Designed miniproteins, single chains, continued (4). Designs and how they scored, part 73

Each design is a single chain, and the fold is of that chain. pLDDT is the mean over its residues in the fold that is shown.

## One batch from the design tools (miniprotein)

Design m14517
Fold by ESMFold2-Fast:
Structure m14517 (fold): chain A 64 residues (1-64)
Amino acid sequence: GAIEEAVARASGGRRELTVAQAVAVASALAPKGLDRAGLQALGAYIAGRRTARREDVIEIMEAA
């Protein structure tokens, strides 16, 4: 779907994204379906991490 495509493009098809890439993807998709709670959940997930897992980012964005 659109979320998976956006995440795959940002990561270059890899299983991990940088924190900056994850935030950029979430921000781009926020007007399309993510509410404030979804963005807060992503923020909490990436706090203290160096990279974000592709599957986790997709799951958080789909749950929003």
Scores: mean pLDDT 69

Design m14518
Fold by ESMFold2-Fast:
Structure m14518 (fold): chain A 64 residues (1-64)
Amino acid sequence: MEEKLEIVREYEEKFNKPELAEKLKEMIRKGASVDEIVEYLNSLGEPEAASFIGPRLAELERKA
């Protein structure tokens, strides 16, 4: 959980999109999958966010 939230925090700091970051933290806290998060970001037209967050979340799930 904390490691996934830290990825979103890093995204917030680098891209300065706090509203999107808060929504992503909420999704993660509710147990959203990597696929759900990536689909959500793509539906918003945020491919840079999907490219930053998706691989990092997948790496955490692969390690766990």
Scores: mean pLDDT 79

Design m14519
Fold by ESMFold2-Fast:
Parts: C-alpha cells; structure tokens; sequence
Structure m14519 (fold): chain A 78 residues (1-78)
C-alpha cells in the first residue's frame, strides 16, 4: 500500500473508533453514528481495500443494527 492509502485507512479507523466511543458515552445519536460509519466506508473505498463498497456498507449497517439492538454492549454503564 502507498503511504496515502495507509493514511486513509488510519483516518477511517479513527473515525469509527471515535464515533463508537462517543456513542458508548451517549454523546452522539444513532443518526450521527450511522453518518460516521458511512464516511469511514468512503475512506476505505478511496484507500482501495480489497472489499467492495457494497460489502463495507453492509458491514456498517450490521454494526449499527447490532449496537442499537444491544445497548448494554454499546453504551457505558451508569
């Protein structure tokens, strides 16, 4: 991979990680989490990862659906 591709992948992972942590903290809405995951998919596509956009979007949707169905896993306990 080129350094540019590595940077795009790193940014995508940082966006996902930050969005997930903020969602667990209750700081973002499900809609904001979904938008961050979609932005990360576009960065992965731009980086040329060996997965289709459709596959990446399906995984993002599955992740979002899982988090919404399992709030005990997706949010910090109080």
Amino acid sequence: MTEEQKELIRRALELVYEAMERYRAGEVTPEELAAALEEAVELFVEAGVPRSREELLAEARATLDYLLAHPEVSRAPL
Scores: mean pLDDT 73

Design m14520
Fold by ESMFold2-Fast:
Structure m14520 (fold): chain A 67 residues (1-67)
Amino acid sequence: GASSAVLAGTRRAIEKLEAGEEPTEEEQKAVALAFLEGDEAGRRAAELMARHPDPRLARAGRQLLAL
């Protein structure tokens, strides 16, 4: 499973994405790592990223979901 740091970063990313904010680059990396490890939090964060109004975040989320 993902490390506690990766899960903490992913949780912060989810909180920011639900508030319409951008996760930091470190939090975005945590989301990618959690997603690749099959964690449901990583998938939820990737889905939220894919729906974000920022086009770069939306592309990053869609790329993760396409893996």
Scores: mean pLDDT 85

Design m14521
Fold by ESMFold2-Fast:
Structure m14521 (fold): chain A 97 residues (1-97)
Amino acid sequence: MELEEQEKKAEEITKEMLKNTTNEKEKEAIELHHELTLALVHGAIDRDTAVERARRLLALQIEVAKELGVEYSDEELEADAEATLARFEAALDAREA
């Protein structure tokens, strides 16, 4: 897919998600996800910076889940976030293979 089409698709998805939420932390998480996606699409960040941004995003998503009253313990949310981060790191490493 062309770079411009990837940017447009990411922007359209972000706009729809922002329209469907009233939670301020959820909006911040959506915006951070969009920024990380664009930076990765443009190759504008190194691996360590991408991982740091992903960790920040996951931490914010845990706070949103708690505020929205999801039926998961803090331990389960943190374990799922760590597993998600590990998958993200593996995907970044696969891009270099």
Scores: mean pLDDT 76

Design m14522
Fold by ESMFold2-Fast:
Structure m14522 (fold): chain A 77 residues (1-77)
Amino acid sequence: AATREKALQVIVEAAKRLGDEGVDFHALPGPEFLRRVREEALKLIDEKVAKGEITPEEGQAIRDEVERLVDEALARL
């Protein structure tokens, strides 16, 4: 539950960051959008670990859950 919640929060933060950078989500195919969100989410997790906001162990668990959620979403598209 906690890991899934943190993974979803990171995915939302990643999507907001991409939007702030001018990524047009309506112009991207669904699979491409999900891949970009995944890349940004993994980068954000690494940044949080480097800052000491989460432990390396928590970062790995969140990374695994983000990958799982994105893979499930890609499989449904």
Scores: mean pLDDT 79

Design m14523
Fold by ESMFold2-Fast:
Structure m14523 (fold): chain A 68 residues (1-68)
Amino acid sequence: SEEKRKAILAVYLVEHGKLTPEEIAEKVREIFGLDVTPEEVEKIIADYEAGKYRFDDVPDELLEKVRE
């Protein structure tokens, strides 16, 4: 879903790509209350690295929520 994608990318971008897919999935569940799997995280990151999404597509409000 679009909501899960943006939440995954918000965690990935704020943490500068330093977290594993499992760690990103945990943070997405904790911060956003969204149930995502490590496999979904890997797919979204791969799509982002392939240029299907831009960092500007992630709202600043989501980035700030991760930084809390």
Scores: mean pLDDT 81

Design m14524
Fold by ESMFold2-Fast:
Structure m14524 (fold): chain A 62 residues (1-62)
Amino acid sequence: MPLHLQAAQKLNEAGLAVSLSREAAQRLETVTDPAKIDDLVDYAKENNLRTIEAEHVEKVLG
């Protein structure tokens, strides 16, 4: 499963009503480690994000 779809699935499973922006989804395509998706989901929960932007992906993934 592509990592951006895995991120969307994990956000939905966490009960978060949050979207991935196009740029955030494109950034996630460069990620090969699924554990980084869990870090992103946790960051979204902690910061009560409504939309995950590319800047959030860069902050969590480096």
Scores: mean pLDDT 70

Design m14525
Fold by ESMFold2-Fast:
Structure m14525 (fold): chain A 65 residues (1-65)
Amino acid sequence: MSEKRRELLIEKMREKGATEEQIEVFKELWEEKDYESLNKMMTAFYQDDHKKLEELVKEYKKKKE
């Protein structure tokens, strides 16, 4: 629901130092409605766990190939 919710989450991610690649992965997960992966990414951002964020992004990119 609500594209504005996606925009607000992206803005918060950006404020916490998210990279463009991380934001693109977040957008793709939102389009695919992969809420489990979205929740994992948001949890990592709220915990400032940058290493876990990198691991989640790499895992998603591997699934694309």
Scores: mean pLDDT 76

Design m14526
Fold by ESMFold2-Fast:
Structure m14526 (fold): chain A 85 residues (1-85)
Amino acid sequence: MAEKVAEEARRYALEKGFSEEDAQRIADLVRKAVEAAQQGNKTESARYATAAAIYAIGLGLDQGKPEAGAEVARHVIKLVDEAEK
């Protein structure tokens, strides 16, 4: 259910004060991570999840919200890990 996990990531990023565009970028990376995990490709899943986390951290730093970026990064890693079950 990659789309539902991506939507949860999008909503969380919006809740933390990121734009719809940035939230959608994070959601797209999370969707790809979950899709890779569902295909058994753990390496590709980890790459996309890490890319989403780094993107969120970078946005937080750029926007003066480092705590929000870190919270989104932790949340997306958790969502992808839970979707692998």
Scores: mean pLDDT 85

Design m14527
Fold by ESMFold2-Fast:
Structure m14527 (fold): chain A 79 residues (1-79)
Amino acid sequence: MSPEEKAKQRILEAIKKILEAHPNDEAAIRLMFRLAIHELLKVFDKETTRKIVEEVAKELPERVRKILLEEMEEVLKKA
């Protein structure tokens, strides 16, 4: 399994856990997404991070997908 695929799986598992524990806490969900994206940027470049996050987003409900993609654009804009 590639490093990108391992990162995708770890993020998906973390997202599923936060959504199970705090399904309606948008602030907690956004904070977790920002932290996950910053962790990816320590290991991968911006383009690879974008690809991993977009692949993760495909596995999520539309509402959560939109939040993840919004947080990604904000983090990448400042990086």
Scores: mean pLDDT 82

Design m14528
Fold by ESMFold2-Fast:
Structure m14528 (fold): chain A 61 residues (1-61)
Amino acid sequence: SAAERAAQIQAQIKELQDEIVKLSKRLTELLEKGSAQEEIQKVSDELVDKSLQLSRLRRQK
């Protein structure tokens, strides 16, 4: 149903937002610890991917 689809989209948006916050904190920790550039790049790439997914999902509402 339309209501079920709307609820599913809202849940996915919230999950992606939470993941983005967690990845942002992880990126800060890696930078503070002076971690390898490869690790920093992987987290940065994940942030970009999740941000794009969120943008696409928001356009479906």
Scores: mean pLDDT 83

Design m14529
Fold by ESMFold2-Fast:
Structure m14529 (fold): chain A 65 residues (1-65)
Amino acid sequence: MREELERVLAELEALGARATDPRTRSLIQGVLAVVRTLAENAPDNPATLEVSRDLLRAARAAVAA
């Protein structure tokens, strides 16, 4: 679980670096903060990984738009 969460965080950081729109960049920064908080407080909860993957999918869609 933890290594999978670390991979999600790394992908979110890469998406933030590629975001040119300030609103999209702010959204990705917010998503990063949420995922980091979940990883710190509930790393072993299966819902943490599921929510983190859902947020990564949403961030990818936002950057692609």
Scores: mean pLDDT 79

Design m14530
Fold by ESMFold2-Fast:
Structure m14530 (fold): chain A 72 residues (1-72)
Amino acid sequence: MTPEEREKVLLELVKHLNGMAAALDAGDTEAFEKHRAAAEKVIDSVPDPEFAANLRKAFDTAVAFYEAQAAA
């Protein structure tokens, strides 16, 4: 991947993570799941396996944090 392609992936992922946080604050489960699914598709489209693994770890950590906040 080029540096520009990596930056585009990171920006798309951040947009969906922010969308998930906003949906959680609003109690909008549909919007949360749509952003979660979109983020997973972004990660799955990454051809660099090391970069994809690092993104997956960060994403899973963020999702676990959001799910813990929703349960509180």
Scores: mean pLDDT 83

Design m14531
Fold by ESMFold2-Fast:
Structure m14531 (fold): chain A 87 residues (1-87)
Amino acid sequence: DYEELKKGAEASLDDPSLSELEKKLAEAIVNDDIEEALKYMEEIAEKLKKEFEEQAKKAGASEEFLKEFEEKLEEEMKKFKELLEKA
């Protein structure tokens, strides 16, 4: 499944809608640079978490809702790290 992730990353490099950070992540995956890929993935996750928390708080979301989002994001990050380690 890492080869499928790498193919997706190669396709992502041609996508003009991706952010600079997302393109750097894709480039690191294509180059088998696991350390850089993990770094950019953590930066993306931190940015998404911050943006989501700000929007959710403005919408009056509960602390329980914010906690569920954080736990789900952490689970996805763990799965991604496991995929990169198998490369």
Scores: mean pLDDT 76

Design m14532
Fold by ESMFold2-Fast:
Structure m14532 (fold): chain A 58 residues (1-58)
Amino acid sequence: SRYQQLIASYQQTAAIIEQSLAKVKETYSQEKADAFEAQAQRALALIQQRIAELQAQL
């Protein structure tokens, strides 16, 4: 369904954010990594909320 496609897209976006966070932690200073982690965690929380909303529509 369309909702399943949207869920898959959000899951893929979450995976990209998690991979980017891991790379930033390897590459940058703790200060820059911490700032990126805070922003990434906020984005992931919003994505997880959207996935839950879409799953409720199935």
Scores: mean pLDDT 84

Design m14533
Fold by ESMFold2-Fast:
Structure m14533 (fold): chain A 78 residues (1-78)
Amino acid sequence: SEIAQKIQDICNAVQGSFQIAVADLAGIIGAKVDDVEEAAKELVANQVAGINLVERGGELCVEKTGGAPVSLEELEAA
């Protein structure tokens, strides 16, 4: 999925751990909330390192965990 690739690109570009609401992420990538949710579920199902889907306060958030440290070289390679 093109949306799943965009989510991975954002996660690879950002160093360290973060959480972003699916609605906010959808606004950033210019996609529908439902399409971003499905793409995030696909990434979690495929066990993509450091990416999770979590629920906070009744809303879904994409979480990048503190997995393998991301260097500038790794960011450019991704």
Scores: mean pLDDT 72

Design m14534
Fold by ESMFold2-Fast:
Structure m14534 (fold): chain A 78 residues (1-78)
Amino acid sequence: SLEEKKAALRELAYEYEQCSICSFCRLGTRTLLEKLESLKPEDVETFEQLGKEIVAASICGLGQSAPSDVLSAFLSRF
């Protein structure tokens, strides 16, 4: 469910904050979660673009896959 995806994203954001390897992973994941909380139809394209940018800028597999999973689950709802 979307709630489960949001919970997983919150935990991932917390873990990324602890590892300090990549600012894009930490900041981007947190921004995605905030966007999910207050999402409007006009924000969907921004959310998609942000997810793609986090994937492209991430230097590790977690940063490359986790935003894609959340984004896919979100888009399948619209």
Scores: mean pLDDT 56

Design m14535
Fold by ESMFold2-Fast:
Structure m14535 (fold): chain A 80 residues (1-80)
Amino acid sequence: SKEELLKLGEKYLEEAERLLREAEEAVRAGRIDEAMRLIAEAYGYLRLAVLYFKKAGVPQEEIDKIEAELMARINAIIDA
């Protein structure tokens, strides 16, 4: 169902956000290799979230906003 697809997308988005928080902590601790691995994993979960949001019929403008916000956060971590 669309509801189940939406819940899966939300779950993957939450996981991506959790991994980005861990990556931010890793950068602060100087663990750059760990931070890069966490960012790569977060990006994977973001791609899954986008896939399920598209399947659930979430408007493209909403999906683009979510993706842009997380990508901006990823770029901020890399630039730190």
Scores: mean pLDDT 89

Design m14536
Fold by ESMFold2-Fast:
Structure m14536 (fold): chain A 75 residues (1-75)
Amino acid sequence: MLTEEQIEKLFEALDIDGDGTITPAELKVVLQALTGKELSDEEVARIMQRFDKDGDRTINFEEFKQLLRELEAAR
């Protein structure tokens, strides 16, 4: 299980612009690396829709943490 510190470091590594959000393209790369599966843009969009509560098409830290927690719980 990833610690909060590990999730924070991963988020910071993906948030290249330092704006506190992750783009769909960055999320796709991370999810493919964590799951070992190729994801379609449509599958990434469905994940984004579930966790993007703000509707701005980006994932903030709270949403990212919840997403990773659910991925670990599903394994």
Scores: mean pLDDT 72

Design m14537
Fold by ESMFold2-Fast:
Structure m14537 (fold): chain A 65 residues (1-65)
Amino acid sequence: MNKEEVEKLTETLITNADVMIKESGWSREEALELALFSVDLAVKQGLISEEQAEEMKRRLEEHFG
């Protein structure tokens, strides 16, 4: 994925986590855990690099931690 695609994916993961918290009664911790799992899955599928995954995880943890 290019930088713009990684940014868009990060924003999508944040938005989905916020929806799970607000509308589905998920805890912040549960929503963050699912978002982090999605990042790891994207690395496993070859969609993003380990460096891109680290940046995405940092942003997710800053938003929900």
Scores: mean pLDDT 82

Design m14538
Fold by ESMFold2-Fast:
Structure m14538 (fold): chain A 96 residues (1-96)
Amino acid sequence: SAADEMVALAEETAEEIKKIIEEDPNLSEAEKIVAQMQVEAMRQEIVAAIRAGDLARVERGIELLKDHIRVLYPSVADEVEALLDAAAARIRALFA
């Protein structure tokens, strides 16, 4: 289903973001753990919003994650934002 495809995209995007965080030498090990926990919490919220059929809630979750990463982890922000923007565009297309 379109919902299952959107969930798979959200899960794949979250794993790619966690890998970027893990591989960034500018982040401490403690920062990596906290950042990965925050990505996981937002993945759960976005998946719940997808299952609820709430595109506005999905987009809000993505924007909140982008803002959070930009403020706290600026070294990964550009790469993470590119992945989240690509995922958001694909999710919007699947809702249409």
Scores: mean pLDDT 88

Design m14539
Fold by ESMFold2-Fast:
Structure m14539 (fold): chain A 68 residues (1-68)
Amino acid sequence: SIKDKAIEKLRELAAELTGGDRVIVLALIHELEKLETGEEAIEAIRKAADSLTGELGERLRKLVEELE
């Protein structure tokens, strides 16, 4: 599913990150695990990206593009 693909991509991203950025991505994964649909998962990632500045926000936007 799109949700499972999103979680897997976020796990791969978290493995490349350290500190606060990694904590943010791990928290996002936990939120996605509670959602039922791929549309909800994509919207959650978009909201996270919009709330973030710098490289992490850009990487999350790119991840959304890969899920469509």
Scores: mean pLDDT 82

Design m14540
Fold by ESMFold2-Fast:
Structure m14540 (fold): chain A 100 residues (1-100)
Amino acid sequence: SLEDILAEVKTTARIQIEFLTTLAAAETDPALRALLEEAVRLYEEILAETDPKRIIALLERLIGVYEEAARLETDPRRRALLEGIVEGNRRLKARLEEAA
């Protein structure tokens, strides 16, 4: 199941890179744009990483970036979406920690 979880993490990273790159390009708030661009960079690092412990550390940093983005977001619907992504990444990190 560790191999399956790692495959899921990498698939999620690819999808999120495309989504966040599009969002960052449309974002007018420079601080929020910078956080979205940082999230893209962290997902790119996850794609290059093979050590589950280092992937866990990257997911932890990514959770922090999304928590900060949710704090800056003024649209309650977009904030709820970002909070949902935080919870999704927390669950994925916990599953990876249990399997590693």
Scores: mean pLDDT 87

Design m14541
Fold by ESMFold2-Fast:
Structure m14541 (fold): chain A 101 residues (1-101)
Amino acid sequence: SEKRKEISKLVSKSVGYDLLGVGHDLEGDRDGALASAQKAKDYDYKVSDLLDDEEASKKMREYADLRYEGIRARLAGDDDRAAALFAKAKALLDEFHELVK
């Protein structure tokens, strides 16, 4: 469907920006890391708005929030908190993929 194609495109953009944000963080570009993380979150929220399944929509938003907070924690030097937030985000993303298969 047209909607499924749009969702797939938005998910790809979110993943791309999330990875770009990690790259910026590793290079010490904190502003670039935050800007990329924010764009990834914005695309994940756009995905959530297109979903008919309320549970999938909720998991996508929660994933986006946790991933963004993980980036913020890492940039603040709280590596333990960042690792915990990223682990929770990954679990939610895995659950999301099960719902939309």
Scores: mean pLDDT 87

Design m14542
Fold by ESMFold2-Fast:
Structure m14542 (fold): chain A 75 residues (1-75)
Amino acid sequence: ELEKRLEEFEKRVAEIEAEYQRIMETIENDKKKALEELDKYPRITEEMINDIYEAFKLIADAIYKLDLERLLKSL
C-alpha cells in the first residue's frame, strides 16, 4: 500500500518537474528570439530583456514550488 503510494507520488513529481523544465525551456527560447529582434526596438536594451525574462523564470519557479507543496500536503 505505502510502496504504491510512493511510486505514484514519484510519478507525479516527475510530471511536475517535466512541465517546469518545458516552461523554463520555452522562456529561454523566447528570450533568445527577443534578443535577436532587439535591433527593431532601439529604445529597448539587452538588460531590459534579461530583467523581464528573469521575472518570468521567477514566476515559473514559484508555480513549480506551489505545485510541489500541494502534492506534499496531499500526503
Scores: mean pLDDT 81

Design m14543
Fold by ESMFold2-Fast:
Structure m14543 (fold): chain A 75 residues (1-75)
Amino acid sequence: SVSNNKNVELAKWMGKKLLRWAERHKNPEIIKIAEETSKKLIELGKKMENKPDSEVLDELSLIVQETSDKMRSVL
C-alpha cells in the first residue's frame, strides 16, 4: 500500500538521520548505539516493504524504545 511505502521510507530516513547525529558526538558508546540502531531501521525498511503498516509501526516502536533505553544507560 501507499502507507506501507511511507513507513518503510520513514524507517530508512530515520536511520540516515541518526547516523548524521552520531557523527557530531565523540562518545564511542553513543556512536555504537546509533550505528546499530541505524542498521536495524534500514533493515526494517527492506524487510517490511510488503508488510501491513501496523506491523511496520510496531517494529519501529520496539526499535525506538530499545534505542532510548540504551541511550539512557550511557547519557
Scores: mean pLDDT 73

Design m14544
Fold by ESMFold2-Fast:
Structure m14544 (fold): chain A 85 residues (1-85)
Amino acid sequence: MSLFYKLSNATVESIAELKENYSVEEIKQALEDFAVARNIDLDELRKDPRAVVTRYFNSLSSKVPKPSQETIDALAAFIAEVLAS
């Protein structure tokens, strides 16, 4: 399963698995690739990952399943940690 799939369909549990199975460098590269593929500004993502992630999921059509607020908060915290390293 691709790292992008884990990032886009992240749960609190899957975020923990990312830390165990991938290096920080691999996760950083995947985040940069994800940002480019989704037209997300990497500088904004680095400065305020929670706002960027929330805005992104809210911009998706109602036909696309959205993660829970708990998952969004966990993903934002994970992105902040990885990009700050």
Scores: mean pLDDT 69

Design m14545
Fold by ESMFold2-Fast:
Structure m14545 (fold): chain A 64 residues (1-64)
Amino acid sequence: GPEGERIARAGAEAARAGDSAAAATAMWQLKKYGLGPEEEARRGAEAAQAGDAEGAATILEKIG
């Protein structure tokens, strides 16, 4: 829904800017509240925590 798309878009922007912590927070919110595909959100959070900002951004863009 619109809330999930908003969170995913903000997370993708943060990841593109190199803010892996903000990207991971967005992925955690999507997973926790069921606002997107859970497995994609989990993989994106793992990528962001590993410092893979591009991988996190790609997954978040697919969700949003």
Scores: mean pLDDT 71

Design m14546
Fold by ESMFold2-Fast:
Structure m14546 (fold): chain A 94 residues (1-94)
Amino acid sequence: SPIEEALERAKELVLETLEELKKNNETDKKKISEKIRELQARIREILESVPELSPEQKRRFLTLLVTALKEGIEHNLSLEETEKILERAIETAR
């Protein structure tokens, strides 16, 4: 479905962003915040492209996806651990 395709793309962007930060050993809080803001804008654009999602669902998914990235960064989680958090968050928010 368009919803499932959009959520999968958003999940992939979160994991890609985390992988990039890990590969670069990025510890600069300002640069991390910039990457999070960039990701948030990209996810928002993806979710806004799905008319089947309500405005409340769009806000909820955006918040949960961005929170999963922040948790992955803060606790130095693996990509696999972060993906499990994302999958659980998406299922809970549906």
Scores: mean pLDDT 85

Design m14547
Fold by ESMFold2-Fast:
Structure m14547 (fold): chain A 70 residues (1-70)
Amino acid sequence: SLLKAVNALQDEDFEKMKELLKEYAKKNGWKVKIEIKETADTIELKVTLTSPDGSKKEFTIVVKKPPPPP
């Protein structure tokens, strides 16, 4: 389920994402920040991108959860 995927992402993959972001920042000069917010019906991903020249872009991705099993 998406809930299990989000929990896995929160514990292990979130730490992996921080590590990958540090590698990409070091290698390419880009900075990326990802913030995850879960609701009953949706998963919200807030992403902040910072380019090497300091310009910032922020956007939110909203993913709908599948309906619960009967």
Scores: mean pLDDT 63

Design m14548
Fold by ESMFold2-Fast:
Structure m14548 (fold): chain A 97 residues (1-97)
Amino acid sequence: MTHAEIKLKYIAETEQERDEAIERLRSELDALRKALPGVTIEVEEEKITELPGQGMLTEITIHITGERDLVELAAKAIEDIAELVGFEVVEKSFREL
């Protein structure tokens, strides 16, 4: 079995923009879970940091566990979802369990 970790970041100028981006990301991830029942997708609690003069930094870590080919497929789908929603992919790692 393979485990993947994907770290995403988003900078929002308003709390509303932040909350809408997080909600859209979570909605897309729920759709992906329904499309790929062979993987487990878990999201860590988001970390929000206020950046004076720049807005709010939101950091999200996503864990994917399953068979290697399905985990790689899910990771690519999550990268595409991140780009669509406006999140930057900061880090991506894979390990065998």
Scores: mean pLDDT 85

Design m14549
Fold by ESMFold2-Fast:
Structure m14549 (fold): chain A 85 residues (1-85)
Amino acid sequence: SAAKEQVLALIDKARDAALAKDFDSAIAHLQQAAQLAEQAGMLDLAQELNAAVQFLKWMKESGKIDDEFIQRLFDYLRELAEQTE
C-alpha cells in the first residue's frame, strides 16, 4: 500500500538521521511513521515505532549512544514494516 511505502521511507530517513547523530530529525521521522501506521490500521507497527521514539529520546538525554543498537533497532523496524499487511 502507499501508506506502507511511506512508513518504510520514513524509517529509512530516521535511520540515516540517527546514524548521523541527528536525534531530533530521527525522532520526528519516527513519530510521523508511527502516526501514518496508526492511521493505516498497522497498530502493532505503530506501537513499536513509538517505543523506538522513546529509546532515541533516552539515548539523546543520557548521552549513552550505541551505534550497534541503533543499527539493529532500525533493521528490526524495517523488517516489521515490510511484513505488515
Scores: mean pLDDT 88

Design m14550
Fold by ESMFold2-Fast:
Structure m14550 (fold): chain A 88 residues (1-88)
Amino acid sequence: MTDVDIVEKLSEEYAKEAEEADEDTKISLGVQMLVEIAKGGEKVELLSVEQAKKMIERLDKWAKENPNTSVEELKKKIVEIYEEVLKE
């Protein structure tokens, strides 16, 4: 699958799950979807809301410091931050 196909499929799956979820759970589901996209559609463990917020903050900071990064470098960084937050 292309990256676009993976994003569309995972976005549809998470839209359905998010429909029944509260606003805080939607944040965790959104982050899970982002990591699964970065892993080529591989399923990953759902983060807590606090872990998901930490990941978003770290990724946002890195993205601002690296505005011209490649898609492959971004995917690698998403997975790296996810693994760091999961171990905390």
Scores: mean pLDDT 75

Design m14551
Fold by ESMFold2-Fast:
Parts: C-alpha cells; sequence; structure tokens
Structure m14551 (fold): chain A 84 residues (1-84)
C-alpha cells in the first residue's frame, strides 16, 4: 500500500483536478482508500471515483466555522470573517 504522505499527495492531485475542497472527514476516508491501493495509479483512480460519487456541499456565505479550527478565539474568528 501507499504511505500516508503518498496518499495525501494523490488526494491533493485529484482535488485540484476536479476543483473540489475536501473537509477533514473526507480527507481521512480518502486516505484509507488511497493507502489500500497497490500503487499510485490505482490510488488516484479510487480517490477520483470516490470523490465523483460524493455529494458536493457548496460553500455558503457565512459558513466560516472552519476559522475556529485554526488557533483563534471566537473574537479573532469574527474579525477574520470581516477581514479583507
Amino acid sequence: GLSPAEAAAVIREVAEELGVQLDADQLEEAAVLAMSARDRAEAKRRVREWVLSRPQTPFRPGDTSFIRRETHSDEEAARMEAFL
């Protein structure tokens, strides 16, 4: 199987090719699929098929809760949302 670093690289390549953003849970699921593949080509195929089968959640204005997953307080998160 692939190493975690190789799996992460394959996932990023597929996400960039398809123009999609994956959340942490989706990245973990995709990593398991990639690591179970025999080689990088199979991993890329599996991840691509998996991404295309998933419902895409569109980004919504005001969905900025991800800012808090960084190292920010609620006050800093609110400021980041308004920062240009």
Scores: mean pLDDT 66

Design m14552
Fold by ESMFold2-Fast:
Structure m14552 (fold): chain A 96 residues (1-96)
Amino acid sequence: SQLQQLLDEIDALEQRIADLKAQFKAALAAGDTQTAIALLEEMITLERRARDLAMEALKLTPSSNRQLILALIGRILREIGDILDLEKQLAALKAS
């Protein structure tokens, strides 16, 4: 189904973001600020995409599937928070 395809894409994006987060931490530890900034910008882009896909998935979720609706709302709220935290970190790195 279209809903299942969206959920699978969101899961794939979350895995990619996790991999980028590990690379970001390694770049910071190595003092590679330029690479760290680029990775952070990529993570923000993917988090915004994951948020948008989760909002689309929410629209396609049957009203009877309350568990999935609540799970998607929780995911969207976490993604919004993560974007704000990443943008704050990006501003701090660029100000150094």
Scores: mean pLDDT 91

